# Designs tried in a protein design run: designed miniproteins, single chains, continued (2). Part 59

Each design is a single chain, and the fold is of that chain. pLDDT is the mean over its residues in the fold that is shown.

## One batch from the design tools (miniprotein)

Design m6032
Fold by ESMFold2-Fast:
Structure m6032 (fold): chain A 133 residues (1-133)
Amino acid sequence: MDKIVEKSKLGKKYYEEGNYEKAAEYLRKASEELDKLAEQVLKSKEVDWDKLRRAIEEGSELPLQILKEFDPALYKRYLGRYLEYQILGYFHKDKITGAKLLKAVSYLNLGTAEYLLGNLEKAREYFEKAVAL
């Protein structure tokens, strides 16, 4: 089972149940697995692009929903950067761009975890880091 997909789905489940501490725990675990995948992508000669795409799509679902609610302008800036990275990473199979996308999704998960715990300043710092990549 893909650990990123598993942790992301558990984070969303606990969020929907109103268990924000448990949701934040699984979002942080998803972030850790996203960081590991980013390092693997940079180190490997061959990249499983289907696995990378799935990790980005599943890992960003709840974080993008929260970012849109938290700061709609920052959400729009993130989507602009994400489209640029989709063109560069997916179309050209650029490992550096793929790793940056995974790291951006990692920061989105950390920002979402802090937001759910009421740490709004720390949530903003992580969301801004995701957009800056």
Scores: mean pLDDT 85

Design m6033
Fold by ESMFold2-Fast:
Structure m6033 (fold): chain A 70 residues (1-70)
Amino acid sequence: MKSEYEALEEARKLRAQGKTVVPTLSEEQRKVVEEIAEKLREIGDKVTEYLTAKAAGDEEAAKAAAEKLK
C-alpha cells in the first residue's frame, strides 16, 4: 500500500507543476526492461573484458574473452 500511495502522491505533485504525462510503467513492462538490461549487462561485461585485455596488451586474455563472446 505504501508504494502505491507514495507513487500517487508524487504524481499529484508533478501534475500540479504541469510536468507529468506518464502513467507508471506496469510491473510486467518493468520486468521485461530489467531482463533485457541484465542480458545487455552480461554482454557488456564480456566486451569490457576483451577491450581491457586488448588495452593492457594481454593477448591471451583477449583471445579468451573473444571466445566467450561467440
Scores: mean pLDDT 66

Design m6034
Fold by ESMFold2-Fast:
Structure m6034 (fold): chain A 62 residues (1-62)
Amino acid sequence: MVPAEKLRKAGEAVGKHREGDKISDEGLRALAHYLGMSVAAVRKATRGGTVLGALELLSKHR
């Protein structure tokens, strides 16, 4: 399981790196780091780096 502190930072990274309905590559890299995933896996799990996909991914990790 991902620690609560890392989940919080992942959520903050989504907001900080939001570009409209998408997340910047830097934001996807931050998500990958906090969630212990590869950047490619995060991009796929977020439906190509969408904000909605990122929120769904964070919900899955609790």
Scores: mean pLDDT 79

Design m6035
Fold by ESMFold2-Fast:
Structure m6035 (fold): chain A 68 residues (1-68)
Amino acid sequence: GMGEEAERLAREILRVDPSAAAALMELLGLIAQDPSRVDELLAEVLARHPVSPEAAALMRRLAELLSQ
């Protein structure tokens, strides 16, 4: 289901960039409060917590999945 896919993407993000943990945790917490603003929340999180380009691409995929 969606939760399993989200967990897979979260693990991959941390595999490619372990420093992305703070960004990932903040994004997931914000989406849980307001899933309708996923794209805006992703941009805000990445501005506060810069991550590798590879991790940013995976976080965008996670955001798209969670916006469904």
Scores: mean pLDDT 79

Design m6036
Fold by ESMFold2-Fast:
Structure m6036 (fold): chain A 69 residues (1-69)
Amino acid sequence: IKEIIADIVKDFLINELKVSEEEAEKIKKEILEAESIDEMVKIIVETLNKLKVSQEQKDKLAKLIEDSL
C-alpha cells in the first residue's frame, strides 16, 4: 500500500505539477520511510502546501489514491 501511494504521488508531482524527477523521487523516498499512515499524510500535505497546489489538484490526487486502495 505504501509503495502504491508513493508511486501515485511521484507520478502526480511530475505529470500534473511539473516537479523535477529528482525532487519527486526524494518525496517518494520520504513517503516510503514514513513510520505511520499519519506521517505519510503529513509528508504529502506539507509537500502540496509548499508547492501551493490548488484545492482542485489536491482533490484529484486524493481520488487517485482512493481509487488505488
Scores: mean pLDDT 79

Design m6037
Fold by ESMFold2-Fast:
Structure m6037 (fold): chain A 76 residues (1-76)
Amino acid sequence: MERVREELATVPEQPNIAERVRALLVDRYHLPQPLAESIALTLAGKSEDEAVRELARILEVLRDYLEAQKRRAAAA
């Protein structure tokens, strides 16, 4: 949870938390835009604390996928 909060803090302040989450997922985690947007939309209207908690859960579920994407990004 703390790492996700720290990473989100490096993203410039946006009008809503969903846009910050989308930017983080695309720019730092290299997720496909449709997946990142879908995840960000599930966090729309939530507080920052709620969004960080839910995002941490989603990233844990996607851990194997994120590891595969990092390997592909490193190979490119």
Scores: mean pLDDT 70

Design m6038
Fold by ESMFold2-Fast:
Structure m6038 (fold): chain A 70 residues (1-70)
Amino acid sequence: MEITLTVRSETPIGALEARILMAEARELAKPGDTLHLVLPELTPEGRAVLEEGVAELRAEGIEVHVEVRR
């Protein structure tokens, strides 16, 4: 299944927002799914949380594509 999660924010997303996003991604995506994340800019802390979460999802067999929009 193909899943798209779009986050809209006028400010860069931080670690808390990234953790919430990754928790939602884990609830929705299953092994064999393709997940598209369409994100605003991230703080360095938000990016670290995102990168760790994406690596975990990929390790579980989920294909993850990340798009950062301005």
Scores: mean pLDDT 83

Design m6039
Fold by ESMFold2-Fast:
Structure m6039 (fold): chain A 74 residues (1-74)
Amino acid sequence: SHMLRRKAAVLLAAGDILEVAADISTPEQAKRDYQAAIELYEEAIKYFREAGDDEGVKLAEEHLKRAQERLAAL
């Protein structure tokens, strides 16, 4: 499942870009960017699981938790 693994990695990277954008945004925009990053990380976890990539799942879960914590702090 090379394609599923690659798709998950792209989704994870897209979520990371939104988190970086959130760090330099207004609180209102940051909330939207963190929420979008959360959705991308959840989708990445799904595709890593379908691919059988346990390390990818763990990494995406760590990113998801971080984004959820940052959103909750707003």
Scores: mean pLDDT 90

Design m6040
Fold by ESMFold2-Fast:
Structure m6040 (fold): chain A 65 residues (1-65)
Amino acid sequence: MEPVLSPEEVARLVAAAIMSQGSVHSLEELPTLPGIDDELAERLKRLYAEGKIELKNGVVSEVPA
C-alpha cells in the first residue's frame, strides 16, 4: 500500500530530526536517529532510490527530478 506522505513532507520530517541531532552522515544513518523509526527510514531509502530525495552533507531535500 502506498504511503500518504509526499517526498516533500518526508524530507521536512527528516530535516527536523537531523536538525535536532546536528547532522547525518548518510541515508544509512537515518534509522539510527532519534525520532526516525524503521518505517520512515524505509520510506526515505525508497524515495532516494527513486531519485525523489537527495542527501548532501547530512541534509535531506526533495529532488524534483
Scores: mean pLDDT 58

Design m6041
Fold by ESMFold2-Fast:
Structure m6041 (fold): chain A 79 residues (1-79)
Amino acid sequence: SKEEIWKEAERALFEIAVAVAAMSIPDPKQRKEVRDAALEGIEKAEDPETRRKIVRTTQELVDAGKSAEEIKKAIEEVL
C-alpha cells in the first residue's frame, strides 16, 4: 500500500538522520549506543513530531559534547 511504502521511506530517512547526527561521536562504542538508543526511540514513538524531536535532541546533545548516557536519558524523556 502507499501508506506502507511511505512509512518505510520515513523510517529510512529517520535512520539516516540519526546516523548523521551520531557520526561526529569519536568513540565507536558511544556512537553505536547513541545511534541504537535514538533508533529504538523512533520505533517506540507514536507520532512524527516525537520522532523529529528525538532526532533534533540527539543532534543538539551530540553537538554539545554530551555523554552517551545523557543523550540516552534525554531520548527517554522525549518518549
Scores: mean pLDDT 81

Design m6042
Fold by ESMFold2-Fast:
Structure m6042 (fold): chain A 58 residues (1-58)
Amino acid sequence: SAIDSLGGLERSAARRLAEGYLALGMTGEQIREYLLSQGFGQVLADAAGEIADGLLAN
């Protein structure tokens, strides 16, 4: 999992990004693509998308 590849601070950043963009109505896929387009690293973008997808599943 991309989440497992992150350190604690990066994992916290991914969670905050996921929560913020979900509040704007974005899906996990859209969050991942958006973060990559803004210059964020692949692992962090993937982790934020994974967290967002998990939150949407509830």
Scores: mean pLDDT 81

Design m6043
Fold by ESMFold2-Fast:
Structure m6043 (fold): chain A 94 residues (1-94)
Amino acid sequence: SETVQLLEQALEAVNEGDAQKAYELLQQAQVAAEQNGATKTAEELTKELNKGLEDPESLTALLVLSAAGDEDAKKKAVTKIQTLINMAKEESNS
C-alpha cells in the first residue's frame, strides 16, 4: 500500500509538471517496494531509474521531456507509472 501511494503521488507530480518531485517519489517507491517484498516492482523501478538520460524511452528521460512540455513524453511517463502501480497492487495481493 505504501509503494502504491508513493507511485500514485509520483503520477500526480507528473501531471502537475514537477519532474523533480516525481523522480524523488519514484526513488521512495523503489525503497518501499524493496522493504515490503514487492520484488518485481522494485526491480522494474531500479531498471528504469538506472537507465537515466542515455535511453530516451527511460522513465527518467521521459520525466525531463514531460517537464519541458513534451506531451508525447508525458503520456509515455504516465503509462509507465500506471503499469508500475498495477504491478505493485498485484504484488500486495499475494
Scores: mean pLDDT 83

Design m6044
Fold by ESMFold2-Fast:
Structure m6044 (fold): chain A 76 residues (1-76)
Amino acid sequence: KEELKEKLTKLLSQLEGVSEEEAERIAEGIVEQLEKNPEGLLETLDEDIRAAEEAGDEKAAAILREIKRLVEEAAE
């Protein structure tokens, strides 16, 4: 649980405009959604990845894909 939050916080803090404090809050929200609605969380991540790819933001797309990988591993 704590390890996943730490990994998510580090990935989110690499996104432009996201502070360490904001990244930690977002990571906590992701962990909560994983426990309550993992399918909805994965759908939201897929939409965010697609939006980043369509915008040509390869860095954001790569970070979001890594977040999705961690979420999928934790959901197994």
Scores: mean pLDDT 81

Design m6045
Fold by ESMFold2-Fast:
Structure m6045 (fold): chain A 79 residues (1-79)
Amino acid sequence: MEEARKYAEKGAEALIAGDLDTAREYFQKAASKLSGDAAETLLRIGELAVNLAKQGASPELVRNAVEAGIRIAEDEAAA
């Protein structure tokens, strides 16, 4: 889980920098550290964060969306 969190946070920073392709790669790496529903949740949140960044969402909103997704994935991985 800690590695998945690190990659998801790197994805958020890539989005804030405007690098959508690198962000998607980091979200895919984060999901690869998880399985089942937790992995799917991180991928879905990654695409949501990409769409928020495309719409000009603030860095704070992008980071908050990714953090919320990480918490949901942590709960799914623990279930």
Scores: mean pLDDT 82

Design m6046
Fold by ESMFold2-Fast:
Structure m6046 (fold): chain A 80 residues (1-80)
Amino acid sequence: DLEELLKKYKEIKEELKETLKKIKSLDEEEKLKLLEEFLEEIQKRTSSSLSSAPGTLSEKDKELLKLEDEFGKELSEILK
């Protein structure tokens, strides 16, 4: 359910941060590639969980989309 998705999303986010810290020796290009792959995976997983008809998103769907946006922004800051 959404709460499980939110929890899993946070876990994936923290795991990615840990991974990036461990592999500081990677160049910027490799870091960006890793970020893109993670964001693509998350987007695919979250997109399959959206259950709203076009034009009417539920509060939960809106929260999930907002969380995805916040995740992307935070990861971009880490990679700078």
Scores: mean pLDDT 64

Design m6047
Fold by ESMFold2-Fast:
Structure m6047 (fold): chain A 66 residues (1-66)
Amino acid sequence: SAALEAEIARRRAELERELTKQVMKIYIDGIINNESEEDVIKKINELATEYQARLAAEEARLRARG
């Protein structure tokens, strides 16, 4: 349904905004704490993987809701 697709799109946008804020925090904290670029990238990739899994789980839940 259009309403279901709109809800999925809204949840995706919310998670994308949260991910962006967390990525910026990791990047800024990395600069302040003089962390290696490799360590910063690793943290960002781990976070992105977590958010992709969360989005997939939320989408599956919404589609199963009937």
Scores: mean pLDDT 85

Design m6048
Fold by ESMFold2-Fast:
Structure m6048 (fold): chain A 62 residues (1-62)
Amino acid sequence: LEEKIEKLRKILLSKGLSQEEADRIIENLLKGEISEEDQKLLSSLKLSQEEIDLLVEIKKLT
C-alpha cells in the first residue's frame, strides 16, 4: 500500500498538482471520502487508464 501511495503522489505532482493538493487527495482517497473538488481536479489531469487503475487499487486496499 505505501509504495502505491508514493507512486500516486509522484503522479499527481508530475501532473501539476501542489504537494498540498496531492496530500489532500491521497488522504481523502484513503478515508473513502473523495470530494467533488477532488473529482474535478482528477478529471482535469487527464489520467491514463493505468493511473486510474492505481487509484482503484488504493481504494480497494482501504
Scores: mean pLDDT 76

Design m6049
Fold by ESMFold2-Fast:
Structure m6049 (fold): chain A 74 residues (1-74)
Amino acid sequence: MTVTVDHPDLGPISFSTGGDATPDDVTEAAVRFVLRSHGSGRRLSLEEVRELAREIQEQMKKKGKEINIRIGER
C-alpha cells in the first residue's frame, strides 16, 4: 500500500511499507505528517519536510514498523 500527499512546493510525498508495517501504519504515518505540516501554518522548506519525514520514520521504527517516505519534486 502507498499513500501519497501533495506538497504545494515539493510535489508528491509517498508513504509505503518498508517492513512489518500494515496499511493502517502507513496511513498513521501519512496522517501524522499532514497534521504536523498543516499545524505549522506556513510552507515548510525541503529541509523541514525531510526532518519531519525522518522524525515520523523514527517514531514508527520505535514501534517496530518500517515506513518508506519519498519526496518528489515539481
Scores: mean pLDDT 76

Design m6050
Fold by ESMFold2-Fast:
Structure m6050 (fold): chain A 88 residues (1-88)
Amino acid sequence: MTATVTVDLSGLSVEEARERGEEAIKEAKELAEKNDKVVVSVHAGPSVEQVRVALETLERIREEVGEEKVAALVLGNEDVVREALARA
């Protein structure tokens, strides 16, 4: 079975975004124990800083639950997401 974790950082401060990230990591770990695959849906912007926090959160989830169980969907402003991904 596939489960989904949403990391929505749109309109949040960097500090609030990091707090949301910690919650998402915990949720992803719990879902990974009960499911074959976890989809991490990342919504970030309008700032590059928020997208970077989202990508850092995604990397930590991959490290904790295993890359093979994690699929990522990154949604946001196309130019901001492209810049963040190019530097990842």
Scores: mean pLDDT 72

Design m6051
Fold by ESMFold2-Fast:
Structure m6051 (fold): chain A 68 residues (1-68)
Amino acid sequence: MTPEERIAQLKERADAAIAAGDDEGLYRIFVEGVRLAETLTPEQRAEFGRVSDEVMARYLAARAARAA
């Protein structure tokens, strides 16, 4: 499995956890993502950061909707 494939799989898992309201599962995915980021090149880290920002925005929107 390439780093790019791992980033894509983490995004899919994170999106599923957000949709399910699984905050603990999402936290575990973030921890796994941090470990992955330590092994990435600067270019791969830039892509990982972009995907992480998208996931975080989606998570915050879902949290705000449930808190209202």
Scores: mean pLDDT 80

Design m6052
Fold by ESMFold2-Fast:
Structure m6052 (fold): chain A 86 residues (1-86)
Amino acid sequence: MLYRPDELLSALLRQAGETKSEYTLNEILSALLKYIADQKLFAGPEQGGLVDTRGTLLGQVFGVDSVDWRDLEGIVALILKHVTRL
């Protein structure tokens, strides 16, 4: 299933090195994980997958100060606010 990101999510995906106009949900998740790793936003295993998004483009796009990367449903819900299903 293909999704078209809005302008805000497209800007974030470009920072992650992505240049496509249409993505699968798994491709978006992979690009976001790459962005988090490249920016060193993971607090470590004792913080239980918590990512501090304050002052980041990720936080600006999703309008959140933190995400729990173990909460896949919550992350998917944030992504779905910024994509159109094709």
Scores: mean pLDDT 78

Design m6053
Fold by ESMFold2-Fast:
Structure m6053 (fold): chain A 78 residues (1-78)
Amino acid sequence: SKEELIKEGEEVIDELTELAKEYVRKHYPEEAEEYIAQLDAYREQLIEQFRRLAEEDPEAAERALEVLKKELEEAKAM
């Protein structure tokens, strides 16, 4: 369903965002608060864009989700 597709997309985007936040806290601790705020804003924009894509073009959203899942796997492997 579109709801399941959107939920999975949000979960993947959330996981990618959390990994990015941990990276920032570890490598840029003095600037972490500002970078985290930017990451949170970017997360909100990505989720909105993904929701819109899922409503208008579910097949394209499924392809986008597969790309996001691959990026998440690569990020976790680092």
Scores: mean pLDDT 86

Design m6054
Fold by ESMFold2-Fast:
Structure m6054 (fold): chain A 100 residues (1-100)
Amino acid sequence: MKKLSLEEELELLEKLKELLSRLIAELEKDPSNTDGLLGILDEAKKEAEEEGDEELVKFVEDLTEIAKSMIAEGKIDDLLKLLQARLEALEEAIELLKKS
């Protein structure tokens, strides 16, 4: 984006990577601790709102809706796979930006 420096874009992607890593670690530790997972998402949303990061707020809200839906359907394994796939995509995006 022309309005964000490369460093600002990398900082955003690294924050998203950290969030996804925390969510994955929580599900791998205890797949039944869905309250813990939702707590991480709630904290991330509050931090993003305090920083005025509307894009990060939207990302966390979208993830929260997906997580709640999958939890309600008992699709915890599918949720873990989704989070892992998104983490891999973010790692690729970070590498591409670093080569720019």
Scores: mean pLDDT 80

Design m6055
Fold by ESMFold2-Fast:
Structure m6055 (fold): chain A 118 residues (1-118)
Amino acid sequence: SADTAAMLAIADILQGSDDPEAQKLGAIIRQNAAGLPGASFLALLRYLKKKALGEKIDPEKIFKDSMVRFLEGTTEEDFKLMNALLLNSVEKLEEVLGVKLDKETADLFKQIGKALGF
């Protein structure tokens, strides 16, 4: 229930965004928070990476890929992204991705980290 509560809090943040891709991912996470909290969290990490890098975002594809690779998709980069989120550190996220974040992406990352209790 704690993992589900965290995913629902993330869904609220994403659906409150002006970004249609964030809103769509938030809706997908909300639907899967109880059944697939781990896949939901991996989808969030991959979404944040793609948004930070300015890559094209397909929320449904990100979520499906996260489900298929739930056990295999946890890479060293995924662990580093998770650590940046746990530290609520924009600077650590920028280091992991090798890019400087725009204010919107940095603010979204901070909101998500704070909602997770970081």
Scores: mean pLDDT 80

Design m6056
Fold by ESMFold2-Fast:
Structure m6056 (fold): chain A 95 residues (1-95)
Amino acid sequence: KVEALRERLLQKLEELGKQIEEDYKEGKISEEVYKKLQEAIEEMKAAAKAGDVEALAKATLELADIIAENREKMSEKTKELVREVADLVAEIVEL
């Protein structure tokens, strides 16, 4: 179960990273916001691969803060992927 959730999280983080890149290319978010989001995603990927639940939770909160500050500028696809990622993290953290 943990392995399946981890694989799904890594896939969704990859999709989120690509969608954030698209939002940046379309001029919806600044380069600073783009860099911060990619850093948070990479931290989440590293934590998930390492099985570090505490680091995963911390990186997820950092991602959530950046999203909250920039929510009105982001595509609906990015917002949907963020919700999916948060749900998967919650399932992993509760294990």
Scores: mean pLDDT 84

Design m6057
Fold by ESMFold2-Fast:
Structure m6057 (fold): chain A 100 residues (1-100)
Amino acid sequence: MKEVEELVEGLFRRIDEVLEAYNKETENKLAGLGELLDRLREAVIAFLKEQGFPEEVAQELADKLMDAMQDLAFHEPDLKKRDKKLKEITKKLLEEALKK
């Protein structure tokens, strides 16, 4: 079985890279939220496929994660608190996918 902790760490590093790039490109972070979510979704799908997840599973996981990230982005501006909550959500989603 794949190590869930390693998958969470790798995925989270990919997310941080996208967030850093976005923050450098965008003066108004809220105005560009749709573009950010699109970039994050693509990065999540790419990462999961690299880890051997089927396309359908990668897309379903990405959609669930993007929904959670969108909610957190609007309600929690503190990056550290979003980070913690996102890790918890990501771990649960990956555990669900690996059980199938």
Scores: mean pLDDT 73

Design m6058
Fold by ESMFold2-Fast:
Structure m6058 (fold): chain A 87 residues (1-87)
Amino acid sequence: SMMEEMLQKLSEIGKEALEEMEKKNIPKELQDLFKKALLLAMTYVEQGDFEGALAVLDEAIEQLKDDPVAKEIMEKTKKKAEEIIKE
């Protein structure tokens, strides 16, 4: 299924982003925020609501704005998610 492939790819980019956050010593609370945002975005993708999924990631980027490194990781993750969703 194309949806199952999208969800798998989104899960993989999320896992890579969380590993990068750990390596860069991003606070656990921000990692948990990131993880919750990804899980919610994947729920929207499963429902076919791609705009809702991207909106959730945008909200997470705003919440991470005080940590430039965490924000950059989330922005990169959103760009990868957009590519997966549009392909």
Scores: mean pLDDT 84

Design m6059
Fold by ESMFold2-Fast:
Formats: C-alpha cells, sequence, structure tokens
Structure m6059 (fold): chain A 100 residues (1-100)
C-alpha cells in the first residue's frame, strides 16, 4: 500500500540521518548514492502497484521529507546535493511515465 511504502521511505530517511551524523565526507557521498538507489526502487514499486494519483501524492510527500532532511542535516556539499538532485529527477521521470 501507499502507506506501507511511505513508512519504508521514512525509515530509509531516518537511517540516513543517523548515519550522516557520524560519517566522513567520503562516507556521506556513498550514503547519499545508496539512499538514492533504494529510494528509486521504492518509487518504482509505488508506480507498479498504486494509482497515478496515489503515486503523485506519495512522491510529493517524499520530496517534502527530503527537503526537511537536507535542512536538518545542513547539507551544503555540492556533490551530495547533486546526487539528491539526480535522484529527484529520476523519480520525476517515473511519475511522468505513470501519469501518461
Amino acid sequence: SKEELLKEAEKLIKELKEKMKTASDEEKLKLAEEFGKKLIEIVKEAVEKESPEDVLEFVLKLKDLIIEMINELDIKNPKILEVIRKTLNEIGKLVEEKMK
């Protein structure tokens, strides 16, 4: 369900926040890349199983949670922000395909 996928995404974000607090700069980049890949897989599952309207609502909630995470962790590293930007762009393409 959309609610179960959202809880999985929220858990993934929480785990990333905790790991980022103690990570080196090199580890932070790797964590962001691994996070992005896992998040895309959750969104792909939503696209396959949920209605277009539910996928859009789910992705909008994810975007808000990611923005909150960036602000809470004070992420200013351009390489990490670029990984997040690319992840959000790939998610956007998946939503666009579902809405056709």
Scores: mean pLDDT 85

Design m6060
Fold by ESMFold2-Fast:
Structure m6060 (fold): chain A 74 residues (1-74)
Amino acid sequence: AAEALRAALRAAQAALAAANPRTPEEEEAAVRAGVEALAAALAAVGVEVELPADLAEAARTVLAAVREALLAAS
């Protein structure tokens, strides 16, 4: 579980870098995709997260949930 979450976090960061956003709209889309991927990875290990409507808050919420799940697994 912990290794899968770390792999998902690395994959989300790599996907954001690979998206190479050139506009604010492309950057927002890439961040949203990363948030959704991390939320799905959390759900796959039994952690359900309610995402805020604000994208920056959603990203912080997902990252906090990943950190908490990793701490619980160690």
Scores: mean pLDDT 76

Design m6061
Fold by ESMFold2-Fast:
Structure m6061 (fold): chain A 95 residues (1-95)
Amino acid sequence: MLSDGQKRYLLGLLSDLSQSVRTFRQQYEQGKLSEQELQDYLDQIIDFLIHQFSFDPEGVQRLQQIRNDTSLSVLEKADRLLELLDELMDKVRSQ
């Protein structure tokens, strides 16, 4: 069970990361960011989240699946990550 302080910290973190992913995705679509730069950024966020959410094995497994799925375009990877970030925020709120 997460403390109220841990919940506030994680919700703030997830909200900030969600906004950053949306911003970088938009910059990529506008040609301001390369595919490689967006991919590297998404991978760094996923690796960071795997470490932060080690208490949630299901969440970690889903993050690893997105990280390692070579069939996804960089935009599909960003969209899958955004969906998972929303689900992780809901999980944190419900604890």
Scores: mean pLDDT 85

Design m6062
Fold by ESMFold2-Fast:
Structure m6062 (fold): chain A 87 residues (1-87)
Amino acid sequence: SAEELIAKLRERIEAAEPGSLERARALAELGVAYYQQGELEKAIELLERARREAEAALAAAPSPEAREALRAIEEALEVVRKELEEK
């Protein structure tokens, strides 16, 4: 059901407001889903988008949730980037 998960996450991303934590989290979950399928370049692109959304959300309304989301996204992005560089 990776196909079902990806479809549901894409719908959540399209429905979410730009610059929202909801959009950042949906993008991050989609990025992790692609990472789990070995699509590292797609995962990085989605996690970079998630990071930008989380940064915008944190700037607009600072909160523990926004800080935690950004940290989690940055950690995931670093892991995927390292795997892309490793052979």
Scores: mean pLDDT 87

Design m6063
Fold by ESMFold2-Fast:
Structure m6063 (fold): chain A 63 residues (1-63)
Amino acid sequence: GKVEEGLALLEKSTDPVARALAHELKKLSEEEAIELVKKNYEQLSKAITDPIGREGLKLLAEA
């Protein structure tokens, strides 16, 4: 699903911010992970600079 694919892209990212985010989101429930990404989307999308990490973030925000 979108959450699983989004997390996989964040982990595959070369951006350490994207990889750190994936680790934090895995500690949460799927609902909590989606809510965190949606609430912080503007800041996270500015911090994560690589295309793979940005696509992972977008998939989580659209879930």
Scores: mean pLDDT 84

Design m6064
Fold by ESMFold2-Fast:
Order: structure tokens, then C-alpha cells, then sequence
Structure m6064 (fold): chain A 49 residues (1-49)
């Protein structure tokens, strides 16, 4: 279950990134691009299995 540990760390990083975006007043478009990047990375992780 190394995946569970890796996923938890990634979730933490995502939250930090979102907080940073909120602090700098990122636009909804920028947040959407970030969400897309997160989904893309998630698919890449699944493909590596």
C-alpha cells in the first residue's frame, strides 16, 4: 500500500497549492487549469500501475 502514503502526501501538496492560489487571488480560470493538471497527474499515476 505505498500508494496510500503517496496519495496522502499529494493531497497535502494540493491543499497547500490551493491555499497559495487563494492568497494571491488566483482567477477561477487559473484554478480550473490547476484542477486539470491535478487530474492529468492522477491519470498518469493510475497508468503507472
Amino acid sequence: MGEAVRRRRWERLEKLAREGMDQIGATPEEKALFDEAVERRRKAEEARR
Scores: mean pLDDT 74

Design m6065
Fold by ESMFold2-Fast:
Formats: sequence, C-alpha cells, structure tokens
Structure m6065 (fold): chain A 84 residues (1-84)
Amino acid sequence: VSADLPLRAVDSDATGTVHASTENNVGSATATLVVGGKAYRAELQLVDGKLVLVSTDTGEIYEVVGMELDAAGNPVILLRRVAP
C-alpha cells in the first residue's frame, strides 16, 4: 500500500510531498521538497528523537512540527526549517 501526503513549511514558502509505502511488512518514506520553485529530493531521518526532512541537494533540514487539515479536510504535514 502507498500514500502521498502533502507538506508545507510554517516559516517559509517551501512545499512538498511525502511518499509513504509498505512493502514486505517494512514501511518506507521518501519526500520531494519544493523550494523557490525547484524540486529537490529529501530523505526522512530520525535525529535526537525528532523526525526531520534532509535535502541532500541543498543541505537544508526541516523538522516535523505538526499537522493541519486543508479546506477539503485532507491532512497536511507541517514543517519548520532548522536554522542553517
């Protein structure tokens, strides 16, 4: 099974999508991050007990700070950029 979840930064205009899947009883997730109109690959990492998105192309780090519902009731994952 797979699901695509939208994400957005609370302190910048960065947006993106998390791609979550379950194969062979193992969950996996990757992400695409859009910053300044360009798409970058991001990976999910657990750092100091917090789930973060790391862009390997830019070195930027975003932490997961919550979730909200959009106008249609769909979940949106909220990110905050860790100061570089």
Scores: mean pLDDT 72

Design m6066
Fold by ESMFold2-Fast:
Structure m6066 (fold): chain A 65 residues (1-65)
Amino acid sequence: MEVSRQVAADILKVAAFIAGAKKIEEVDGTVKVWTEGDKEVQERVREIAESLGEVLGGKVEVFVE
């Protein structure tokens, strides 16, 4: 349920930025994450984004710039 979900989501957002995510937006129940084109950064951000989607119970889209 929603108990602790906000804290988990906030931690995952911070972790995504530390991993190299450039931007995170929440739009109509979808979380959109932008990251750099480097493979290592993409892999780390993708793993965190998948966890974030599971915590939020919504869709997550990862974009590479």
Scores: mean pLDDT 76

